Designed miniproteins, single chains, continued (4). Designs and how they scored, part 23

Each design is a single chain, and the fold is of that chain. pLDDT is the mean over its residues in the fold that is shown.

## One batch from the design tools (miniprotein)

Design m12824
Fold by ESMFold2-Fast:
Parts: C-alpha cells; structure tokens; sequence
Structure m12824 (fold): chain A 81 residues (1-81)
C-alpha cells in the first residue's frame, strides 16, 4: 500500500514536470487513496496538498478548498500519531 502511494506520487511529479496537469491530478488522487489505505496520514496529507495546488492552478477554487481541507485533517492526524 505505502509503496504504491509513493509510486503514484512519483508518477504525479513526472506528469507535472511534463506539463500534463490532468495526468498529474489522476496520479495524485491514486497516491492519496493508497496512502489512506496504508494509514500513512502524512503521505495522504501531502497528496491532498498537491491536489489542492493543482486544482487552484486550473481555476477550480471549490475543489482546491475541498482538498486543502482534507490535507489539513490528515496533517492533524499525522501529528497526533
């Protein structure tokens, strides 16, 4: 689970470097899902932070705010664990 989350984060970074924002979003969503399944709250927070930033760049302020809130919640869980 955790290894899959890291793999998808790497793929998201590679897609972002190539300017493929849509593919970067898809891989970041997969990374968040695998991080959640692994119980890795810090990794989940990082993935959702990436999603919030990407949606902000796309002009989707509602989705950006939604993912930022999820990132903050997982960050709090990571600090408590």
Amino acid sequence: MKEKALEYLKKADEAAEKGDVEKALEYAKKAAEYAEKAGDWALAAGAYEGLAMAYKKLGDEEKAAEYAAKAAAYRAKAEAA
Scores: mean pLDDT 80

Design m12825
Fold by ESMFold2-Fast:
Structure m12825 (fold): chain A 61 residues (1-61)
Amino acid sequence: SELVEEGEELLKKAIELAKQGKLDEAKYLGILAVQKYVEAGDLEGAQKAAEEMSAAIKAAE
């Protein structure tokens, strides 16, 4: 699914931004990534993406 692939790319960028300390940008792209998984009907992927974003943000704080 293109939506899942878009979600994966957004998640990758969001995690990289979190590692750079750009937390507001990381949170925004992370939300978009989760939304792409939800739109694709991949609820397990959406939950995993949200958990990965939460962990990355917590590690950067």
Scores: mean pLDDT 86

Design m12826
Fold by ESMFold2-Fast:
Structure m12826 (fold): chain A 67 residues (1-67)
Amino acid sequence: MKIEEIRKLMEEADKADAEGNTEEAIRLYQKAIDLANELSKEAKGDEQIEWATLLVAAATRLAALRS
């Protein structure tokens, strides 16, 4: 499931950030955002709420790391 892949990418990004690997964390968050954008083209109703929540979380973390 695409949503599961997004969650996994974000978990890996969180681990990379915790380890001080900022560049890897940025790459993984960006990958999660790209996948969420593809999913959004097909998502409807309840599915949109879940991926939108993940997208906002990933984008917020990416912005913080790139500030």
Scores: mean pLDDT 75

Design m12827
Fold by ESMFold2-Fast:
Structure m12827 (fold): chain A 118 residues (1-118)
Amino acid sequence: HMSPAERLLQAAREFAEEVLKHPNDLEKIQEAADRFLEEARKIAPEHADLFAGLVQLLIEAVEKYKDNPEALKKIIEVFLKTFEEVVRLYEKGASREEIQRVILKGVNEIQKIMDEAK
């Protein structure tokens, strides 16, 4: 039986997998995002807005770099790494501010990849 933190990380991995499998299918990506955010709201409703912001940036990155598989893979790696750190902090009872700092770091890394891929 998976812990809430393990389920949140699994939901993030499933979302990332759908993005990598179907980068040209915005409807499937949005459905996968909606499933991830629904699971996130059930597990960590207090941080759901922060997760929604990161997911929105990822969708924008996919739309922009769907024809650049190397950039897309790097962006997805940053997303997953960010969520692994978020889950670790969540299990330790970290504050909203600590989780927000980790998400902001992930956002900045994704934006840097996007700038370098232009």
Scores: mean pLDDT 83

Design m12828
Fold by ESMFold2-Fast:
Structure m12828 (fold): chain A 70 residues (1-70)
Amino acid sequence: SMEEKKQRFLELAKELEKYMEEIRDDPQAVAELRDLFNEASLAFSQGRYDEAIEILEKALELAKKKVEEK
């Protein structure tokens, strides 16, 4: 449902914020994740929840990789 998709987006966004805080000392990685978050937020604002979720899931995968590679 639309409500489940909105909830999923919010959960992913909060998880991404946690990982971004861990890599805060890496400005290039933060910039890359911020760009992805902005793309996801734009998609969400346009009602494209599936696209927004997909972008955030990719951002989270990248963020986890950045944390593990430090």
Scores: mean pLDDT 85

Design m12829
Fold by ESMFold2-Fast:
Structure m12829 (fold): chain A 62 residues (1-62)
Amino acid sequence: SMESLFAQIDADFEALTRAFARELGVPEDPEAVIEAAEADESLSVGRKTAAILAAKLALKAK
């Protein structure tokens, strides 16, 4: 069902947010990932955008 697909997508973005949190050295909290990614000027545009987008979608899924 579409509901099952959306639940899987939400879980995948939560998993991605946790992976980005570990890579950035911050707590597994979407707000912490967004703050760290926005503050880190050493990140490529692609990595920064991916981390922020994944974390924002995980926040919405909560």
Scores: mean pLDDT 76

Design m12830
Fold by ESMFold2-Fast:
Structure m12830 (fold): chain A 97 residues (1-97)
Amino acid sequence: GDDELRKKIEEKFKEIEELIAQGKFEEALEKLEELFKEYGDDPLVVRGIIELLLKLLKKVGNEELYEKYKEKFENTYDPEKQKELAKEILEEIKKIL
């Protein structure tokens, strides 16, 4: 059911957050790309992905990209534009890993 799906996604987000905390950035990025591919049409999941991508940028120490994308995220309200933003952040992180 939807509640079971939500719990699965929440557990995946926790796994990714732990990978980021451990400095396993490439593995965290791969799991975020998998979630985006499977659930990229769910606005709540896309927002969660962006939040974790921002956390990854901050942990990597790229303060310039972190502040840039944090500001873009805070000023992006349309779900389709948030989906495009998640794609952009994923591609930028690939360049720095």
Scores: mean pLDDT 87

Design m12831
Fold by ESMFold2-Fast:
Structure m12831 (fold): chain A 56 residues (1-56)
Amino acid sequence: SSPEGSVFKPYTEDPEKLREEMEKLGIPEEVTEKIIKLLKEGKLDEAVRLYLEALS
């Protein structure tokens, strides 16, 4: 399943927690920072794409 929009919904209110979760998944800090930046800018689609690419 791919609830892309729902994946980041809880983390858009708490981007610092998103960083911790990404590190637990083994996602590089550079990628995590880009995802957080996109979420802060409201670019949810781009953030989801980058997240899925990092998990691939």
Scores: mean pLDDT 71

Design m12832
Fold by ESMFold2-Fast:
Structure m12832 (fold): chain A 90 residues (1-90)
Amino acid sequence: MIEEERKKIDELIGEAEELAVEAVETGDEEVKKKAEEIAEEAIKLALESSLPVPVRAGYVLLAVGAKTAAYLKLSKEDIEALRRTAEYLK
């Protein structure tokens, strides 16, 4: 079962990463939601798994990275807000 757990987590993380890239490129809200959902499932499985602590930690970090990448796609409004904030920090 440990090998099956590892394979499933690897598959979910890879899928989340691919969907995160697609969400950034296309702006598709459904793809973004799917990336987040799959990343969250990968985190849950990693935390509940019997894998060694360093392996579980690595998977959680990778899954969090994929989720974050999907959410770093900024709207035009968010980009304008960031530019205003940067100007304030002169």
Scores: mean pLDDT 69

Design m12833
Fold by ESMFold2-Fast:
Structure m12833 (fold): chain A 92 residues (1-92)
Amino acid sequence: SVTELIGLILRLIGLALDGHDIEVELEGDRLRVRVGGLSDAGIAQIVATAERLRARGVDVRVTVRGDEVEVEADGLTDEQKVELLQAVLDAL
């Protein structure tokens, strides 16, 4: 839902303001998320979620750099945006 999506974005912004290395950009059905300071398990969780979205026809790019992951996705439903942002939140 749009309400759940907004709630997740606000939580991630709050974590960024509290010093977590997080950036979220949303434009229509496009979502870019960059998050740093991740464990190997956290990176694996985000990558696995992105791969599941790709398998369902979402255009997803994942870049891993050390303890940082960047996910760029296009053609997302609101439910798919929630799934990806929840995976990011759970990885922190």
Scores: mean pLDDT 86

Design m12834
Fold by ESMFold2-Fast:
Structure m12834 (fold): chain A 92 residues (1-92)
Amino acid sequence: MDYLFEIPEIVELVKELEELKKRAKEAIESGDEELIEEVLEEIKKLKEKLEKLKEIAEKHHLPELTEFLDKLIEELEKIEKELREKLKKLKE
């Protein structure tokens, strides 16, 4: 068993990321500017939570957790880029 998935907070963060991925896909496919902006704000908030947890993980010398959080942040940044590119095309 991967001990990281036994921590309730980690499981909840993964669920939040998966839900944001679904909403981001819907926003891109629908071309709804309001939905895209809403999802971008939610990504910003989740990214801030992940960065804070990464700082705590680094302080406590937890390299596996730090690497896991870094991967989640990279996934969010990829989604954010796609949403921002779509929003730019809709406004221009």
Scores: mean pLDDT 80

Design m12835
Fold by ESMFold2-Fast:
Structure m12835 (fold): chain A 77 residues (1-77)
Amino acid sequence: KIEEKVEFVATALAIKKLKAKIEAEWAATPEEKRPELEAKAAKELEEEKEKLKKELSKLPDEEVEKLYEEVKKESLA
């Protein structure tokens, strides 16, 4: 089920790529404005995920499998 692995990898890489930026923005944002930041972050995550899904779909299954294993290990760290 390569499509499930593509989804998983794309989601995890999008989160990883945006995590530091979102955490920094969250720490700098007052409580009252955090819902707006959450909405912005959700939109950016969705866009990055879709972009990564298209890129991953161009890779051989072996490359996707390797990324899936790496992402799984990183999600535990």
Scores: mean pLDDT 76

Design m12836
Fold by ESMFold2-Fast:
Structure m12836 (fold): chain A 66 residues (1-66)
Amino acid sequence: MAEENLQKAREALKKGDYEKAVKYAEETIKIDPNNPEAYRLLAEAYHRLGKWDEAEKAYQKAVELS
């Protein structure tokens, strides 16, 4: 379920497991491609990994869906 993957992404971010946060955010997007929170979490995880271009794209998508 999208919400379960979204919660796992939040927990991964909280624990500093940014690669897992990306994985769970991407799984949420696969199930619910119009979920702005999933893109926001993806953006935060990419930013923490130093992947700033990917973070900016994910953030832009989150804003578009809000």
Scores: mean pLDDT 82

Design m12837
Fold by ESMFold2-Fast:
Structure m12837 (fold): chain A 89 residues (1-89)
Amino acid sequence: GPLELAREALAAAERAIEAVEAGDVPRAIAAALRVIGERIELELFYPDVDPKIREAIELALEAVTEALKGNLEAARAALAAARATLAAV
């Protein structure tokens, strides 16, 4: 369901940050594509989902985007915000 999609997106965002820190760009891209996939699935199958679940996935997408740019502090901040948002659901 939508909570599982959000949890998978957050886990993938964490993997993307870890991969960038390790210099593993292919792994970081694979993790980013997973977050994009979870977001697409949420939009297609759960259009009326709790806005906090949608926001958590959008923050996970911001985290992977910042990580791929090399902005690791911004990436970690976005992931922390995603976790806090999902915890409030």
Scores: mean pLDDT 90

Design m12838
Fold by ESMFold2-Fast:
Structure m12838 (fold): chain A 66 residues (1-66)
Amino acid sequence: SEEERRKEIIDDIRTNDEPIHKKFAEQMKELSERASNAKTREELEQVLEEIRKLFADYEAYLEKLG
């Protein structure tokens, strides 16, 4: 599932000391907290879109590394 894959990626990043992976994990944590604290559906949808973009950008970066 997407949730399972997402958790696996985050867990791998958390065990990796490389700055780019730590920064991605930190940004994901901040967005997840924003989603949990969203008071309106519009706020939640905006945060979820930002999460989706962040994941897409990170996956594209990893794909380029081979």
Scores: mean pLDDT 74

Design m12839
Fold by ESMFold2-Fast:
Structure m12839 (fold): chain A 67 residues (1-67)
Amino acid sequence: SFEEELRELLRRLEEEAEKRLEEVPEEEREEKERELANEITARILIEIGDQLDRELERKRQEEEELQ
């Protein structure tokens, strides 16, 4: 399902973020963590928006062709 795909995407992005944080000094980690969290949030929102737009457009096209 799309929900499961989003959960897996979030999980992968979080794992990638943790690896990137390991390369950052402890003193900078908090700032980097916030930055990465914002990037993850933006990515998830874009993915949701794109999926909804595709589903709505597909449904609209099918309804217009039947009319």
Scores: mean pLDDT 79

Design m12840
Fold by ESMFold2-Fast:
Structure m12840 (fold): chain A 92 residues (1-92)
Amino acid sequence: GESAEEGGRYAGERAEERGAKAEVKAEGGRIELTLSGMTVEQMFAALAGGVAAEVNGAEVESKAKGDTLTITITAPSEELAGEGARLVGDSL
């Protein structure tokens, strides 16, 4: 299904509620969240969600550049990837 895309969209909406801009790409069990206009506090919150996603079985890569945070979530299933993205969103 589209579980990864839905999870990524949720995370993007949460970031935008906090004043950031979000771009979401989802393909299979991989979600890329590009969050721009982030405060340092928001970046740490999103990274905490990334750690939670790794504890839940996903692989998470993060890159910070200026006020932009890119989080890539890779999981064996679209559902698990989407759950990882939701954990990022819930931490914001």
Scores: mean pLDDT 86

Design m12841
Fold by ESMFold2-Fast:
Structure m12841 (fold): chain A 61 residues (1-61)
Amino acid sequence: LLSIEELEERIRELEAEIERLREELAKLDPNSEEYKEAKKKLLEKEIELGLLLIQLGVLKL
């Protein structure tokens, strides 16, 4: 169980990782294997971010 501070820190880290992955995807060939892998990683991180944001909302209530 993460504290509010730890949760906010993880959210910031994930947002930075997501931004980096989006920049990487913009530079890759959409038909490459590397693009497909990066896109999958982006989706996984976006899902994690969504779950952490929900958890943060519950903790702040």
Scores: mean pLDDT 82

Design m12842
Fold by ESMFold2-Fast:
Structure m12842 (fold): chain A 83 residues (1-83)
Amino acid sequence: MEEARREAERLAERAVELVREAAEAAAAGDRARAEALLREAERLAAEAVELALAAGDEETARAVLKRVLDAARAHADVFAAMA
């Protein structure tokens, strides 16, 4: 459980950073890079949730989802503005 929790937390942290980098790319006018970074963030977030759930750690899975969604919501308008 401890190793799975640490892996899930590391993947979640990377996903949050990718969302932030995607928002910066979007603000800079690089839509293709922003979309690629968001897809990678979604993949890492899914892996983090799956790892936590497989370890029976529903609290960590919930925290990972909340953290990544909060980051995405904070930057959603920046990404949308590129449309």
Scores: mean pLDDT 81

Design m12843
Fold by ESMFold2-Fast:
Structure m12843 (fold): chain A 82 residues (1-82)
Amino acid sequence: SEQKLEELLRKAIRLLLEHLPVAKGIGYSLAIIGAYLEGKYDEIIKILKEAAEELEKQGKKEAAEELYKLAEEIEKIKKELE
C-alpha cells in the first residue's frame, strides 16, 4: 500500500530529524525521499539501516531499533509489490 509506505517514511524522517544533528537528519531524509521518488525500495532500506547505525554510534539505541523495524516493514511491502 502506497499510503502505508508513506506512513512508514514519515515516521522514519521524524526519527531522523528528532535524534540526529540537523544537517545529518536532513541529509538522510532527502536521500530517502529521492530513493522513494525513483521507486528504489532497496536504496530506501539501505539508507534507513545506515542511518540506524549512525544513531547507534551516537548512543541512541532505541531510535536505531525503531529505524531497523521500519526498514523491515518496508522490505515486507517491497516483497508484496513483487
Scores: mean pLDDT 85

Design m12844
Fold by ESMFold2-Fast:
Structure m12844 (fold): chain A 55 residues (1-55)
Amino acid sequence: KEKLLEEIKKLTEERFQLVDERMAHRDDPARQAELDARLKEVGEKINKLVEELKK
């Protein structure tokens, strides 16, 4: 349980950093598309770990 919470915390921190990067690159649509894809992957990983905690 502690390990899952730690992993979720790390992924959540990464997600915030990606959001900040996306805001910094508003004028670069190619970079924003890359960051959006990474945000989706991180979000899916967080959701999977949260579901694991609920089991």
Scores: mean pLDDT 80

Design m12846
Fold by ESMFold2-Fast:
Structure m12846 (fold): chain A 80 residues (1-80)
Amino acid sequence: FTPEEQKALDALAEAMRAAVQEGNTEAFKHAFKAITALLNGNYDEAIKHAEKAIQSAEAAGNTRAVEAFKKALDEIKKLK
């Protein structure tokens, strides 16, 4: 992986950890889909799923997951 791809993957992994710790299965599923899309070079799909993870985390009041997914989204956007 490029250093920027590795940063995006690391950020998504941290966001997945936050979602698990806060009990948000929906955000976790979207994080997993974002990682899969990123590994396939599908940056638009990765962005879409990261945004859906943020929406799920915001609806649940999962502040740590929201912050972690926003950081991940920023890193994915740098790949375009």
Scores: mean pLDDT 86

Design m12847
Fold by ESMFold2-Fast:
Structure m12847 (fold): chain A 72 residues (1-72)
Amino acid sequence: MSLEELVEKLKELPRDEVMEIADIAFSEGNFEEAAKRIEELTGVKGVSPEEAARAAMIALVDRAIEERKKLL
């Protein structure tokens, strides 16, 4: 699975689930647990900790940009 496919699957999840993954990765620094959480929620296997962190960040940034546009 490519990073782009992983980001799209994360965008299909509820926002609170994606926020939880990002919190595990960036607030706790536990990229391995973030990868496991993605595998549990999406069924995707073999997600590396680096891919998990990058995908969660991209998905959240995309959502933040869309929310910010609604305020303008």
Scores: mean pLDDT 75

Design m12848
Fold by ESMFold2-Fast:
Structure m12848 (fold): chain A 94 residues (1-94)
Amino acid sequence: EELRKKAEQLYKKGVEAYANRDYDKAIKYFEEAIKLDPNHPNIADIYTMLADIYLEKGEYEKAVEYARKALEIDPSNKRAQVLLKTAEEKLKKK
């Protein structure tokens, strides 16, 4: 299906943007990929990368939200576990 191919292309573009720390572009590509294919094979990885991006942007509540979404799909994701803990600790620091 063409929508799945488009979602895969958007996912790859999102990963490239994320690697380059172009976080606004990465967010846009990942959100579009999720909309086109909500059951994408890499959905847990997408949520983990979004959690990291929002943590880096200081949007800690969104970082918690996406880290939790990643862990709902893959509870063994060590990176998502660390991101969740870090974001929750940041929310406690005034």
Scores: mean pLDDT 86

Design m12849
Fold by ESMFold2-Fast:
Structure m12849 (fold): chain A 48 residues (1-48)
Amino acid sequence: SKIDEIIEKYKEGKLSKDEALNEVSKLDDFTGSLGSRVKGEIDKYEKE
């Protein structure tokens, strides 16, 4: 999944949080639910 690729690049430090969220927002199938999911995964990763 392209979303999983974006999250992985963020975890590797290749993308900032803002860059990762911006990339998700560019997807044709992007919805509020997908954006919320990606943000949730990033926030969870930062807490761990």
Scores: mean pLDDT 71

Design m12850
Fold by ESMFold2-Fast:
Structure m12850 (fold): chain A 83 residues (1-83)
Amino acid sequence: MKEQLKAEGDKLYEEGKRAFDEGNYVEAAELFTKAANLYEQAGDYEKASDAYFMAARAYHKAGNVEKAREFLKKALELSDKAS
């Protein structure tokens, strides 16, 4: 179960990277957020932290500074859990 959640998260993370590279920053942020949620459910806090950090970057590129700050905070909180 948890391995399957992580695999689905990996797929969404790669889709988010493609959306980001194409300049579709809001779509990228949503895909990274979905990946992060799946990684959290799998207990992979390191990958969840990275995915939330990518979502924060995508929201920042989209001009949504408030969401960027929220997701950066979430990434840092999960990074502490991974340690």
Scores: mean pLDDT 86

Design m12851
Fold by ESMFold2-Fast:
Structure m12851 (fold): chain A 102 residues (1-102)
Amino acid sequence: SPYQQYYDQSRRYIGDGDFDSAAIYTAQMVSQTPDPQQARVDMYGIMSDGARQSGDDRSSTLLDRARDYIQQGDIVGSARYFSRAVQSSPVVQRMFNTIMSS
């Protein structure tokens, strides 16, 4: 599916340290989703891997927590952890800004 192709490509760019391209392809993935909740989980996972790859282990952990909260249906808890992750990592902030502007 287009969703799976964009997901796989985002992951490849994370592995290459190309976080800007990963964010662009993550935005394409989200735009093709039939399942907004799963797309949010996958987006947080990609951003978490980006944070970890860049050495921002704290932001990676915060994104993993945000993902867990979404899976539990706790939108408020998820938003708090996501906000902290964005504020604590320039890479995560840049990826999020790119996703939102794509």
Scores: mean pLDDT 88

Design m12852
Fold by ESMFold2-Fast:
Structure m12852 (fold): chain A 56 residues (1-56)
Amino acid sequence: LGLTPRQLAVLTWLAEGKTNKEIGEILFISEHTVKSHVSAIFAKLGVTSRTQAAAR
């Protein structure tokens, strides 16, 4: 996938249907930081939605 370990953790919880807030609570990071990681994941995977990212 070419993702960092932190981005892989975020992607795992996205695939489980967690919200950005819930992922932030699980990983002890801010919701804003989760949004930043989601944007980076979308860019690396060439996808534009959570549904597409979760399918990788």
Scores: mean pLDDT 76

Design m12853
Fold by ESMFold2-Fast:
Structure m12853 (fold): chain A 55 residues (1-55)
Amino acid sequence: MEEIKEKAIELFKKNPDLSVGELARKIAEELGVKDEDIPAVNEALLEYIKTKGKK
């Protein structure tokens, strides 16, 4: 699970023009993420954005 979250954040940094939803879908397609795991990936991305915004 941790690896998927790390991958999501890394892809977000590489593709800043993609929305969180588009990025989550791309990760699900590339890594075969289960529907149950998609909310966790989305939450990790939102947490990262929130933390980065504070800086």
Scores: mean pLDDT 68

Design m12854
Fold by ESMFold2-Fast:
Structure m12854 (fold): chain A 89 residues (1-89)
Amino acid sequence: TEEVIKKIEELGRRAAELAREAARLYALAEETGSEELRRRAEELAAEAQKLLDEAKKLAEESGSEEAIKAVREALGRALEAAEEGYREA
């Protein structure tokens, strides 16, 4: 399951990057009242969620304990990235 774990980690990394930017734009939208920034934040958050959902599906299909752990770590990184992005705004 090395290939599955690697793909989950890649999806998780991309999701974390999107989650960070989404949270940053959301915080800026709240401060400025910009509907354009809010919409972009929502779009990026939706893309991050799609990547995390794909990672979850891969782990479930693999039945691997290590793949399930990789998804849990990816979710934690995405949450941490979102918190950082929100504070950076």
Scores: mean pLDDT 86

Design m12855
Fold by ESMFold2-Fast:
Structure m12855 (fold): chain A 99 residues (1-99)
Amino acid sequence: DMGDAYSDEEIEEARKEALEKAREGKGAPSLAALGIMAVANLMTGDNEAAAKLYAAAAEVLLEEGDYEEAVKWAEKALELDPKNEEAKKILEEAKKKLE
């Protein structure tokens, strides 16, 4: 649809940075940034890009051990884009951690 607020390259870079920060115990600001980026893409109608950002947020939560929140964010990503393979993978891993 009309004009991605953030490109696939920018989304992937934000995901990598957020994961590095999460591994350092500093994921919260990066998680907030991913959420803001997702809202911007939703406002432009790019549900696929927003789903990628929600999947990235879920992956950060999974890395931090917030498994219940990781499930919620991965499910939101799949509501926006049911074909998002990364969100499916994160959802499966987070659910396994809750078993």
Scores: mean pLDDT 78

Design m12856
Fold by ESMFold2-Fast:
Structure m12856 (fold): chain A 66 residues (1-66)
Amino acid sequence: KKELAILSLEQMAELIKDPEAKALAQELAEALRAGDLQKAKALLAELSKVASQSVVDAAKAALDAV
C-alpha cells in the first residue's frame, strides 16, 4: 500500500545519520505524498548515490507503490 510504503521510508529516514541522505529521503517521501513522480525519481537517483541499500530499497518500494 502507498501509505505504508511512504510511512516506512519516513521512519527509516529518521534513523539516517548522514544529513544529506536523511534530507533526500525525507524530500523523496514528501514528493511521493504529493504525487510528484518525476521529482521522486530524480530524488531516488540522488539518494542512491549516498544512502545504504536498505534505504534505497525502501525508497524504490514506496515509488513502486504509487
Scores: mean pLDDT 81

Design m12857
Fold by ESMFold2-Fast:
Structure m12857 (fold): chain A 60 residues (1-60)
Amino acid sequence: MDKKIEDIRSATSQELLEQAKAIESKKLPPEERFRKLVELGVAAHEQMIAKIEELRKALE
């Protein structure tokens, strides 16, 4: 049962690393960099929740 959640987590972590590297490469001021990393974290959390909900609906 946990395997599908782990697959979603792994895919999300790869996307997070790619986008985090893009933010770092822009050499933004610390405040702006922090804001973008927070936005990335929120977006990743929402994406993960949405994928889990889709899996749950498929079981209905």
Scores: mean pLDDT 71

Design m12858
Fold by ESMFold2-Fast:
Structure m12858 (fold): chain A 62 residues (1-62)
Amino acid sequence: GLEIARALRETTLAGSPLTTLRPGDLVEILKRYSDGMWLVRSLATGATGLVSASALEVVGRR
């Protein structure tokens, strides 16, 4: 299943194209890096990018 996190605040996915996450947006966690950045995919748009783990709350596995 997918490992899902929720955006806690407005934040930008550092990817191409740049995508803004709003509070409550759901993302799939693809990879966690040791520096506290996570590679995620937006469930709404499919956009992929890096975001700070501090901007996200893990909500579970689907």
Scores: mean pLDDT 78

